# Ledger of designs, part 60: designed miniproteins, single chains

Each design is a single chain, and the fold is of that chain. pLDDT is the mean over its residues in the fold that is shown.

## One batch from the design tools (miniprotein)

Design m2057
Fold by ESMFold2-Fast:
Structure m2057 (fold): chain A 70 residues (1-70)
Amino acid sequence: GAAEALREARDVARAEGAAGGATGAAHSLKYLEQGNEEAARKSVEGALAAAREEGADRAATALQHALDAL
């Protein structure tokens, strides 16, 4: 599910040193727990953009999978 994909993306981003990707994934997970899917989606989109700017290819792939699961 989306929550599992978000946890995976957060952990991958942390391991890769993608601070923006990790922070955005963590915020998205909190929004999803609150039932705010729109805010969760926007947070993942921001995290994905940050991961791409940072060159964090694994984090970007995991964040795209999380976005697709939302």
Scores: mean pLDDT 85

Design m2058
Fold by ESMFold2-Fast:
Structure m2058 (fold): chain A 71 residues (1-71)
Amino acid sequence: SAAREAGLQALNRLARAAVEGDTEAAREETRRALELGVSLSQLRAVADQARSQGATEAAEAIEETLREHEE
């Protein structure tokens, strides 16, 4: 489906932003993924993976964006 494809593309862009340490892109791609219906658990998994790879600031940016969405 188009929504699933768009969500996968958003996840791929988010993973790239995290690896590159681009915190602004990580925030924006997280918001886009949420709008496309990507689950909170999938996005938390990306943040966990980024943190495990030393991309701490990008992981924090994702986690902060998810917290804002939960409010």
Scores: mean pLDDT 83

Design m2059
Fold by ESMFold2-Fast:
Structure m2059 (fold): chain A 80 residues (1-80)
Amino acid sequence: MDQLRQQAIDHAAQAMGATTDPEVHRMVIKGVNYLQNGDFDSAMRYFREGARLAERAGEPEASRHLRRAYRYVRRLKRYS
C-alpha cells in the first residue's frame, strides 16, 4: 500500500522535473496533497488534468509520468 503511494509520488516528482508549465506544476502539487490526505478521487482528477495540460504544452515526458501517477493512485484506491 505505502509502496503504491510512494510510486505515485515518485512519478509526480518526475513530472515536476520534466515540466516548465506553471499550470502543470499547480496540478501536480494539488494531486500530491490530495493523495497524502487519502483523497484518491481528487488526486486522480488532478494528475489526469495535469497530464492533459502537459500534452498541450508539448511535454510528453511530464504527461507520461502523470499518467503513471494516476494509475498508481487508481490501484491504491482499489486495494484501500
Scores: mean pLDDT 88

Design m2060
Fold by ESMFold2-Fast:
Structure m2060 (fold): chain A 80 residues (1-80)
Amino acid sequence: AIKYFEEALELAQKNNDKKGQLISYVGLAEVYYKLNNKEKAKQYFLLAKQIAQELSNEALDKKYLPVFEKLRLLHVELEN
């Protein structure tokens, strides 16, 4: 799982794909949270939150709703 998201993140960064970066950061945050690595989970969650904020300032398609829902759930888990 981690290697998949790291590879996806690298490709998204090379292509300036904000959606791909968001999905990859959320995935990494979820995986590290499940591994009880809260430090890495919080790091990737904050990066995902930053990208989500950038996307929210643009006209967003409903296609991103599942990713934002995962981000919201991670917020509850990581920030109480």
Scores: mean pLDDT 72

Design m2061
Fold by ESMFold2-Fast:
Structure m2061 (fold): chain A 64 residues (1-64)
Amino acid sequence: SKKSLGYQMVMSIVKDEAAAKALSEEEIRDLILNGDPSRNIPAVMPGVDDNYLDLLIKGFLSEQ
């Protein structure tokens, strides 16, 4: 089945479905915009439009 773009993006970063599903909206937002330097994860879409980012996050959450 086709997964949302937001789901695909978060899963490409986290690579663990249970860990990804445990993330809050703010943690997902921070991960896409800034990455996670403590885990050497680079920013995925730095400077993305807030409305588009909200749609990506909602897409991910709808797959949970």
Scores: mean pLDDT 72

Design m2062
Fold by ESMFold2-Fast:
Order: structure tokens, then C-alpha cells, then sequence
Structure m2062 (fold): chain A 62 residues (1-62)
């Protein structure tokens, strides 16, 4: 469903699992359109700059 698609999109964009869950919940609670815009427009790096996803992965892997 919409929640699963939103979670997958967020993870593919490089966001954390927690962020993907939040995006999926938004899709279930709201229209998929809004969840999709959230994932596409600002997903990947969590809140804020897109580039932070790489930093999160690097710090966790270190």
C-alpha cells in the first residue's frame, strides 16, 4: 500500500529506517500524494539537507 511505497522510497533515497517508518505512517494517515511529496521533496537525509544520509551511514558503520 501507500505506507509501504513511502517507506521504500525513503530508504531508497538514503533515509534512516525511523524516517522511513514516519513517512509510511504519514502515507497511511494522510493521502499518498502528501507522503510521496514528503519522501521526494525532503527524504533521504532525514530532516534538512539531503547529504546527511551518507554521514549517518558512515558514523554507524565506523
Amino acid sequence: GAAEAARRATLAAGGSEAFAEATGRAAKDQNVEEAGLYAVGGAAAGDGPKGSAGAERASQAA
Scores: mean pLDDT 58

Design m2063
Fold by ESMFold2-Fast:
Structure m2063 (fold): chain A 92 residues (1-92)
Amino acid sequence: MIEELKKELEELAKEVEELAKELGAIVAGYLRRKDFDEEAYKKSLEKFKEEAKRKGVKLIVIELEENEDEEEFLKQAIEKLKEALEELKKIK
């Protein structure tokens, strides 16, 4: 059910946020919508890369694609957060 997926997503997001805070890591999330500005995205990503390098911390990038199917979108978001959590665990 969609409500169960939303709860799993919220719990994973909290775990990623807490671990990133513990490690001092920067987490940058992007949602690719139909009107996604690729140039603004590249500039934003470069800024985060420079900040991470300046602070000597890890940058984790989470990219999600907009999906008209809410269940499919939530499954994608959950999978991307699991990947981010595993990357953070590799630092620890």
Scores: mean pLDDT 81

Design m2064
Fold by ESMFold2-Fast:
Structure m2064 (fold): chain A 84 residues (1-84)
Amino acid sequence: MEEARKKAREYIEKIEQALDTPNALEEVEKYAGEALKYASKLTPEDIRELAERFQRLAEKAKERNPEVGDVLEAAAHRLQTLAE
């Protein structure tokens, strides 16, 4: 659990850093996928917190790149499903 929480947080940080890069779509897809792999090992409470963070990142990303925002929003929905 501890390692999974640490890795999920690290990938969220990498996503935020990638939002302003020319390869944002590819990098965000990669990091979101990795975060989702670790999310399956988290508690429902931790998963819901990650879903909220992905949703906030999606809203921020849509202002600059709607495609990146859509990837992050899809990841938030997948996390919400895992928490159920």
Scores: mean pLDDT 81

Design m2065
Fold by ESMFold2-Fast:
Structure m2065 (fold): chain A 91 residues (1-91)
Amino acid sequence: GVESVIETARELYERALPLLTPEQQELARKRLEEFIKLLKEAEELQKSGSLDKEKEEEFAKRLEKVSLPLLEALRLTRAGASAEEIRKALE
């Protein structure tokens, strides 16, 4: 369910923290909060019966826009990219 996805996202964030600067940690935290907010909005719409296929596709695209910067930042960190490149990925 949505809660298990949120828990997984939080675990990934916590595992990434030692690899990030304090500024990057704050950017990642903001992206995590946006991701959690979108998931909870999607769950609320599903519970109300208002989540149709079009809205599901919209939420999927919004989740990609939020989750991809976090995944890209982790990839760049593992590749030994500069702090500036990682910061730009999180924006």
Scores: mean pLDDT 73

Design m2066
Fold by ESMFold2-Fast:
Structure m2066 (fold): chain A 78 residues (1-78)
Amino acid sequence: MNEIEKILQYLLDYYEKLLKTAEEVKKSGTNLDEVIKRLESLRKAFEEIAKQLSPEKAAEVNRVIDELKKIIDELKKS
């Protein structure tokens, strides 16, 4: 696996962990601000790595970015 793919896998694993954390925090009624901040930082990281990927792989990452934007917007409304 090349270095870019390794970084992408790390970001995807972190995304799954943050989604689980956001769900648990939302159910507990705890402050979501820190989770939202982390998700926004992760979105920026995905946007940067997408620039370094093949068009096919970049399309997959852009779908994740779009999903992440919707999740951030939904959490901000909560």
Scores: mean pLDDT 80

Design m2067
Fold by ESMFold2-Fast:
Structure m2067 (fold): chain A 89 residues (1-89)
Amino acid sequence: MSLDDQIEAAIESLRRGKEYAKKGDGILAASLARTAADMAGIVGAAVPERQEQLSEAKEYALKAAEYAKKGDFEGAVEYLEKGIEYLRK
């Protein structure tokens, strides 16, 4: 899988996480956010030029997972959007 394919997969996981958060499914939203965080971490470790950007995307995805787990779906959506933004830079 190319690095661009892994970034698109991470973005898709965050998009799906947003839809589940909007439906009030914190467990699935958190799981998808953590999956995206793991993918961002792997790509960041492989691409030093993008490590800071992808590390920030990972942190936003992890915050989204915590907010979704706590039932703060508005906060979860906000951090999922920030994760997507940083993955697209």
Scores: mean pLDDT 85

Design m2068
Fold by ESMFold2-Fast:
Structure m2068 (fold): chain A 56 residues (1-56)
Amino acid sequence: MSKLAAVVTGQAIRLMSEGKSQDALDLIATADKLAAQGVPDDEIIAEVRKKADEAL
């Protein structure tokens, strides 16, 4: 399993459980966009964690 996929899924579930469904969707969209642009998984993980923490 990809570490990126696990982190994105975990943070999205965390945001949804806190009633932050729109933030969870934006998080997934951001990860997909960065992956499509060829950004390394470690940088995407860092950005995903940062966005999740900012949303909470």
Scores: mean pLDDT 82

Design m2069
Fold by ESMFold2-Fast:
Structure m2069 (fold): chain A 80 residues (1-80)
Amino acid sequence: MAEIEAKARAAGEAAGAEARALGLSDAEVELVRRVTELRTKKELLIEREKAPEEKIKEVKLEIEEERRREAERLGLEFAV
């Protein structure tokens, strides 16, 4: 668990740094960092458990929902 969280956090930080270098706003940088961290964490958990393909698809939908919620939480809005 802790190893997965550390890897996910590192991936998020790297993505955030790249977004900042591209001139994205602070809110967008934080969103990129957070979304990448969540996606990486869930993907690593799926690999760890070797979940069936159907469950993997469900988790991907949950990641998209979490992305929307994090965007709203960070002051960005997704109206579609």
Scores: mean pLDDT 70

Design m2070
Fold by ESMFold2-Fast:
Structure m2070 (fold): chain A 65 residues (1-65)
Amino acid sequence: EVKEAVERLKKYSALGKAPESLTPVEKEINEILRRGYALTRAGTDEATLAEIEAKLLEYEEQIKK
């Protein structure tokens, strides 16, 4: 679970777009990634990482549309 959450964070950070060219939705995803990385480095609980992963999945489904 924790490993899977980190993998999703890495996936989204690799979008390869300049911050200035991101859409509002992509900016939200980028903010979640930054917060997720900070929490991961701070050794946060699995529950917190699972919440971040759930939000990333919601955004991923929106992007697929």
Scores: mean pLDDT 59

Design m2071
Fold by ESMFold2-Fast:
Structure m2071 (fold): chain A 89 residues (1-89)
Amino acid sequence: MLSEEQKELLIRFLVKARRGTLTEEEKREFARELGVSVETVDRLHRAAATSVLSDDELRDIVLNSSSLDEVLANIDARSRQRLRELLTA
C-alpha cells in the first residue's frame, strides 16, 4: 500500500508530468523516492502527460488508490471517460 508521503510525492510528479515540466533528472529522483524502476516512472509519466485530467482529478485518483498499478488503471479509465465527455459536449 502507498504511504501518505508516497501519495504526496506521486501527486507532485503526476501534476508536473501533465504540465510537461518534468525533467529526466526529476524522473530519476521520483523513481528513487518511490522505490520503483525508471520504467515504472516512465509509464506513470506517459499516463499523466497524455491524460486530459485536471490537477484535482489526478490528486483524487492518487488519494483513492492503494498501489501504483491502481493509479495507472484509474488514470487510464478516467482519461477515457473525460475524453468521451469532451468529444460529446
Scores: mean pLDDT 79

Design m2072
Fold by ESMFold2-Fast:
Structure m2072 (fold): chain A 81 residues (1-81)
Amino acid sequence: MKVVVSGGPGQSGLVEGVEKAGGTVVPEVTPDTKLVLVDSTHGSGGTSGNVAKAKTLGIPVVYVDGFDVDEVVEKTKEVLG
């Protein structure tokens, strides 16, 4: 299940949380993408194009603390099932 994550200092926590929830991190939003996670706390540089594509395709965009891996896991599970 394909998930896009924001860049910046929280990116490693976003990747870890997605993988623990059974997702796969990909670099770009495509129609096969199920979720976009954006770090709300530590910066999210370079994410605006992926967020815009996700909104156009009806893909959920969720804002999380990338340093709270448990929050990333829970939010990913809530969206992906």
Scores: mean pLDDT 77

Design m2073
Fold by ESMFold2-Fast:
Structure m2073 (fold): chain A 59 residues (1-59)
Amino acid sequence: ASPELAAAGRAASLAGGASAEVARALGDAKQVPPETVRRLLEAGRGGHVGGLLARGGAA
């Protein structure tokens, strides 16, 4: 799901601070381990994955 993943990474990179709110909500629900959420947010916030996927996905 490259296009979906690229969109998610992009949104996370743009949101930056907003991602912290999402992490808090997920942690409160305890549906997902906080480590998994943190790892996902770090990838998006770093812009490395988000930017790389968005640009790499350009055919």
Scores: mean pLDDT 50

Design m2074
Fold by ESMFold2-Fast:
Formats: C-alpha cells, sequence, structure tokens
Structure m2074 (fold): chain A 71 residues (1-71)
C-alpha cells in the first residue's frame, strides 16, 4: 500500500495519478474547513492515468491524499 499527501492553495490545481496491475486508487480531498470527499477508481493491467481538477476559493486550501492498494 502506497500513500501520498499534498496540500494545495492555488486557485486551480490538476492532480494526476498513474497505476497498473489491477490496483485500486483511493483519492481523498480535504478542504481547510475539514470537509472530506473520497472516491475510488480501479486500474486494469495496462497503465492508466487518472486526473482530478481542484478549485480553491481565496484563502482556502485542499489536501489531497492518494492511496494505491494492489489487489
Amino acid sequence: METTTQTYNAAHVTVTATAKGETVIKLSFTNSDGTTVSGYVEAGPEEQTFTADIYNAAGQTTTVTVTKIPK
């Protein structure tokens, strides 16, 4: 299991994650107010790139956690 966490304060950020080999990717987005939204995507045997766009209001930050779970 691999987990990476990064906090962004720019008005617009594009986050990319790549996976292959039947990996489950959990993406979690936590706003500076503590609100968290999570999603799951499954990667097949070929390398796949997943992209998420993040929009921050002025003075707000979003913390992104990417967890890669091999099957």
Scores: mean pLDDT 74

Design m2075
Fold by ESMFold2-Fast:
Structure m2075 (fold): chain A 96 residues (1-96)
Amino acid sequence: NVEKIKEAIEKAEKGGEFELEIDGNVFRASSDGSPRSIALVKRGIELAKLGASRVDVETRGDEVRLDIDLSAPPEKGEEVGRVLLEMSRHLPDPVR
């Protein structure tokens, strides 16, 4: 669903909530239109494509909530880890 992904990114840029399904995986997001929230939405979509059965991303100013159900195949574990690391770079403070 390339068109739905484009719509999701456009909604993230405008700020708002949206939900889409990618190959049976559910992606939900709330965006405030900031570069941070847009980046987190893009990475969340990438996780859903890698086989995360559910990805919820919520961003409001400095508050970020990520709820991710990881069901990716073992061979994609490194890619999942890379995406999670990239998402952590958009948090306001260092994480553990």
Scores: mean pLDDT 70

Design m2076
Fold by ESMFold2-Fast:
Structure m2076 (fold): chain A 84 residues (1-84)
Amino acid sequence: MKYRFGPKLQALLEEVGLTEEEYTEPQALNGVFEWADKNGLFDPENPRLVYVKGTLLGELLGVDKFDVTDADGILAALRKHALE
């Protein structure tokens, strides 16, 4: 399934070079991880943890941090920004 996202999440994905009108779940998830990496948000001692407090990504996900292995939780948060 593909999702069309609202303007804030679209802007975040465009910042990492994703300019499609609709995204698959793997594409959206990869875009989120690329944005976190670009902004230096991965914990250097534990690369499973991403600290997003005070960032656009943290605002969109509604969390201060997330675990990269929790793909289902991340995707559930991203789906709240789908326009369908």
Scores: mean pLDDT 81

Design m2077
Fold by ESMFold2-Fast:
Structure m2077 (fold): chain A 87 residues (1-87)
Amino acid sequence: MEEARRALEEGLERARRSRSVQESIDALDETIRRLNALRSTDLGVQTAEGVLGIALGVLKATPSLSPEEARELAVTALEGALRLIEA
């Protein structure tokens, strides 16, 4: 859990600093990669990965998003993922 929480917290800070759609994509992608590497059997961590995966899919499928919209989506997804693993 600590490693998953750290990955999400670091991902959230990166997402909050993103200046472009690509930086928001990179923040989510890196966080998902880190969570996946943990090979966690925890349902909260697995659900968090799912939430981030959906957000990443939306960002990649919606090239018309502004940098601000992309950042808001990434931040919201990461905040939601943190709540799932902290419950």
Scores: mean pLDDT 85

Design m2078
Fold by ESMFold2-Fast:
Structure m2078 (fold): chain A 87 residues (1-87)
Amino acid sequence: SLEEEIAALKQEIRRVEAELERLWPAVEAGDAAARERAIALLRRLTDLLIQYVRLQGELEGWPEEEIQARIAQIEREAAAAVEAIRA
C-alpha cells in the first residue's frame, strides 16, 4: 500500500540520517574520506526525501505546486549542506 511504501521510506531516511550523525565528527575534523561519504549520503537522503514528499503528497492530495515547492526547498537545503562540507 501507499502507507507501507511511506513507512519503508521513513525507515530508510532514519537509517541514512543516523549514519550521517555518526560520520559528522570526522567530517568536522576535516577527514577527506568522511566528507566524500557524507556528500554521497546527503545525495541519497535528498533522493529519499523527494520520494517521501511525492508519496505523502499523493496520500494527502497536496496540489502539485505544494509538492514542487517542498522539493525545491529540499534541493536548496541539500545544495547548501554539500557546499558547507566542501568549504
Scores: mean pLDDT 90

Design m2079
Fold by ESMFold2-Fast:
Structure m2079 (fold): chain A 79 residues (1-79)
Amino acid sequence: EDEILAAADELKKRLLEFGAPETAANRMASALQHGLAEGLTPEEVAQRARDAAMKAGATPEQSEKAYELAREVAERVRA
């Protein structure tokens, strides 16, 4: 639980540092948090984060970065 919240906060921070809009970063962090809580795989979590980014108006580059970062933090939570 606490690890999932920390992972979501980390994803949001890294996405904001990469230049993602705040609303997109928030939506991506929420997708990561819910996906991990549901027991989804890191790849499934990353796909949902990317989809959330695109729906929130993120650029293709920001959406790809969301996929990479979400997969990385999700893998660490599962490790």
Scores: mean pLDDT 80

Design m2080
Fold by ESMFold2-Fast:
Structure m2080 (fold): chain A 94 residues (1-94)
Amino acid sequence: AREAAISALSGGEVGLRGALTEEARRAAQLAVRYGQLALENPEKGREYATLGGEYAIRAGLEVVRAAETNEQVSLGIAAALSGAGASFLAGGKV
């Protein structure tokens, strides 16, 4: 579970880089980073997971803006980011 969560976070970051604006890309990177910190530091896991979730939501909104001309790309990236967030939360709890 933890290995899968880390892999999903890494994949989400890579997938977002090609299609996002600078602001969206930075928010996505912070979401992934805080997700990984939550996995590495269970004692602070809830705090890091909350921050990661907030940045993931921000990145998701920016994905919609960046990919307005391509709905499928926007949906795919948003799904990857949501999956990464869900995976690190589950990994931090499990």
Scores: mean pLDDT 59

Design m2081
Fold by ESMFold2-Fast:
Structure m2081 (fold): chain A 99 residues (1-99)
Amino acid sequence: KLEEAKKIVDEAHKGLDRMEAASPEEARRIGERLVAEVQDRLIDHFGDPVAANEAARHLVEAARSIVEALRDPEKRTEYLKRAREHFERAEKVILEAAK
């Protein structure tokens, strides 16, 4: 289960990186699909909807922060820092649920 958790984390990270390179509208679509796919995989692999929902919630906040960073260049560094913090929290929840 830990190896599957790491794959989910890697996929989420790759998705957020794609969002940073996109337009705000495309980033929103990428983020919505990413969160849904990660949440479904967490439920399938862990059978723990509480952990899956908590991780998904942090990924939603990370995705929103990236979209805001793309919309507001003056606050880009602040929003990307928030996105990173939420992603790190999602990663911790995902990896801990696999133990």
Scores: mean pLDDT 83

Design m2082
Fold by ESMFold2-Fast:
Structure m2082 (fold): chain A 59 residues (1-59)
Amino acid sequence: AKTEISKSDKEAKYYSLEYEKPIDEEHAKKDPYAFPIDFSKPKEEIEKYINKLKELLKK
């Protein structure tokens, strides 16, 4: 599946490696594999960073 920034991620500041999607702060508190991401960055840079995180998860 392709990584896609959801149009509903109005206040998302974290990315979940477990669920492979952007999440907000409240969801990040419940997810031990949530990573902070600066969504003010260009979409291409965010996708590149997320793909790098996925490689770290893949063993």
Scores: mean pLDDT 67

Design m2083
Fold by ESMFold2-Fast:
Structure m2083 (fold): chain A 110 residues (1-110)
Amino acid sequence: MSPIEQLLDRLEALVEQLLAATEKEEQLRLVEEILATLRQLKAELEKEITDPQQRGIALAMLDTTISSVEELRERIARATEPEEIQRLVRALAAGVQHTLRSVRQLLRES
């Protein structure tokens, strides 16, 4: 399995763990692991995608996702209401899942 496929599978597993987590401190730790893994995925995509246009699209997509996850992490950290935290966690998970599907599709078309 390629390094990229391993990172995509790891991100899927981390998102599932995040959705199952009930404690804010654990949710924030999982978000930090998701961010670190997204940054590693970006670095691997930059190395492995040979087409400049497809590379640019992939990197822009990951930069947008990383920024969105960073903003949602700060909002989760500041949130006090359980329902608000759950909504923010679900929004973060949905955004990451959408990006993973888009990256997999882009790699199939490469």
Scores: mean pLDDT 88

Design m2084
Fold by ESMFold2-Fast:
Structure m2084 (fold): chain A 66 residues (1-66)
Amino acid sequence: PLSPSQIQALQQQLQALQQLAKDSEEKAKQAEKEGNPELAEKYRILAKSAQDQADILQAELDKSQS
């Protein structure tokens, strides 16, 4: 089982990854509106990577708490 301080640290990391995914998706939409599909694709890849990492971390937190 994880200690309370470890759980808090992982929760902060999860929030950071969720924010990165959101910010990257917004930047992808902005790049698409500006007619830069290459930049939009890079941000979509980053958003997916951040979301995948967040999902893995959420599963680890759920397993430690339940």
Scores: mean pLDDT 84

Design m2085
Fold by ESMFold2-Fast:
Structure m2085 (fold): chain A 76 residues (1-76)
Amino acid sequence: MEEVEKLASEAVKATMEVESALIQLGREDEANKYVNDASAQITSLLYNQDVDGLRRLKEQLEAEAAKLKAEAKAAE
């Protein structure tokens, strides 16, 4: 239970980083859609206590956040 909550928290943090980067890039509609889609996935996986699913989602979200942060930095 603690591990699944930790992974969900980390996935939420990565989702917020994606949202922030998309807003910084002027892609606010994409940010809203991404947050809604990611939040639904995190909630479903957390409810099912799917540690492997949350771990994969976290890794995917962190990779997307890193990519978008690099894109936002390059736009400066």
Scores: mean pLDDT 83

Design m2086
Fold by ESMFold2-Fast:
Structure m2086 (fold): chain A 60 residues (1-60)
Amino acid sequence: MSRAEIAEEALEIMLEAQKAGDTKVAQQAAKAFGVALDPSKSNEEAREALERAKEALKAA
C-alpha cells in the first residue's frame, strides 16, 4: 500500500469511530494517520499502525 492509501484508510476509520463515539479506535486511527504522514517512518511501520487501528475497530 502507498502512504496515501494508508492515510486515507486511517482517516476513514477515525471518522467512523468518531460517529460511533469510540475514542480508543479514533485514537489508534489518528496514530496510524500520523505515522503515514511522517517521512521519518517506514511504510511497514505505517501499515502496522493501520492494522492495529483495524483490529481495534473489529474489537469495538
Scores: mean pLDDT 80

Design m2087
Fold by ESMFold2-Fast:
Structure m2087 (fold): chain A 99 residues (1-99)
Amino acid sequence: MDKDDVESAKRGLESLLKSLLYSAENGNYGLARLLEGLIKRMLDGIADVEPKEVAKEVLEHTIRTAEELLKKAEENGNKYAVLLLTSIIEHARRLLEEL
C-alpha cells in the first residue's frame, strides 16, 4: 500500500466507524452490526497483507478513532454502540499485538 492508499484506508475506516455509530443511534442495529463485521474484515486484511509498519499505522488510527466515538456513545447512553465499538477496539488491539 502506498502513502495515499494508507490515508484513504484510514479515512474509509473512520467513515465506516462514524456510520456504525450513526446507525446504532438511529436504532438500525442490523446495519450497525454489518458495519462492525465489515470493519473487522478490513482490519484482518490489512494486518494479513500489508507491511507491519503500514498495518500498525492503520490499526492505531482505527483504535484512536473508535475510542473517540466510544466516548461519545457512552455520553449518549448508546449501550449497543458501546458494545460494537469496544468489540472493534479489542479486535484491532489483538491484531496489533500479533504484528
Scores: mean pLDDT 86

Design m2088
Fold by ESMFold2-Fast:
Structure m2088 (fold): chain A 103 residues (1-103)
Amino acid sequence: MAAIGERIAALVAELEALKKDPSPENQKRAEELFGRILGLLVAQRLAALAEAGDPAAAEELARLVDREHAERAVREFARESEVELSEEALRAGAEALVEAARA
């Protein structure tokens, strides 16, 4: 969990690099990266709270190892943030969230 911030920073840097050269190939990759960044942001908030000693945050993070629960969490975050997600971005975000929750 401590490395989530580093992973987010790396994905953001990759996304910014793709924006400099807009091509159809980069468009699809950008959607995947955007989804993964959103999933990791959910994990980062919960991990920070758990590291600060919040057992409820640790329990919630542990439940996110389930893909259906992770998809629901990503959809809820997107809805709260008024962000529209493609199916590709949603799946990528849920996968990233499951990976982070298992660590």
Scores: mean pLDDT 78

Design m2089
Fold by ESMFold2-Fast:
Structure m2089 (fold): chain A 65 residues (1-65)
Amino acid sequence: SSADVSKVVGLAIRGISLGLKVRVEEKDGRYTITLEARTEEQLERARELKRDGEAAGFKVEIREL
């Protein structure tokens, strides 16, 4: 897990731009990004963003609503 705030902000902006609801939580300098998807298209976009976020060293969770 990276403490690089600029990377977390970039991932959050990307998620919002893809139509996802994005939640970011910080605990003890560690970030968790939660991506909320309502449609199958949003879920596919969330899966791609999760792979990128995890490759960058963050925890990424997907919630289907």
Scores: mean pLDDT 81

Design m2090
Fold by ESMFold2-Fast:
Structure m2090 (fold): chain A 90 residues (1-90)
Amino acid sequence: MNSLGMTKSAFSFLKDALERGRVTPEQVERALDSILDHVNKYEKDEEVKKLIEKYIEEIKEALRQGRDATLETLDKVIKTLEEEIKKIEE
């Protein structure tokens, strides 16, 4: 699975867990840091790395604004990643 697909799956899991109250905002931030570390170690495409880093920063900014902002930003980023993956499949 490419880094875009892996990141989308991770964000989808975090969104569901946050919606269900199974993770705290601090746990979400730690998970985002782990995703970024993994991408930096294993992804060779610099543009893909930059794109994922940008989305992680958008989600981190939403975490500072609150839970509802974080859920909305995760939903937006997941949809954008789905569109980017479809472009690669075509």
Scores: mean pLDDT 82

Design m2091
Fold by ESMFold2-Fast:
Structure m2091 (fold): chain A 86 residues (1-86)
Amino acid sequence: KIILNDDEKKQLGNAAQCYVSKTNKTLTPVVRAVILEGLILVKEKGGVNNVTFEEFVAYLKEKKLDVLSLSEYKIIFDCLKEALSN
């Protein structure tokens, strides 16, 4: 279990709302896991500008979360960038 602070919870919520808004799809457990792991990767790399889309996809494959379409990964990645940009 990963413990998030209040700011990180808000960032996850913003990324999740962005995904729902852009796709008109319900959040599945897999999509929630992809968003959470994406936030963890961004934190490890010291910011969203330090993560490429290719690194994001490779990280998800390592976590065995490479079950969505490439277009859905790009939407999630773009939503994370939007939510995490200061």
Scores: mean pLDDT 79

Design m2092
Fold by ESMFold2-Fast:
Structure m2092 (fold): chain A 60 residues (1-60)
Amino acid sequence: GSKELAQAHKDFLLEKGLYFVKNKTNDQILNDPGLAFMRELVLHAAGADPKSVASIKNAK
C-alpha cells in the first residue's frame, strides 16, 4: 500500500545520500511538492517507476 511505497521511496533516497528525508513522515515523502520533484528526478535517473514498490526496491 501507500505506506510500503513511502518507505521504499525513503529507503531509496537515503541510499542515494539524501539523509534529510530520514525524519520525514510517509505522508511528507509522498505528498510534499518539493520532495515530489526531487524523488521523480532520482528515481527516473535510476530507471525506477515512482509508483511501483518493486521497481524502487530493484533500483537499489
Scores: mean pLDDT 73

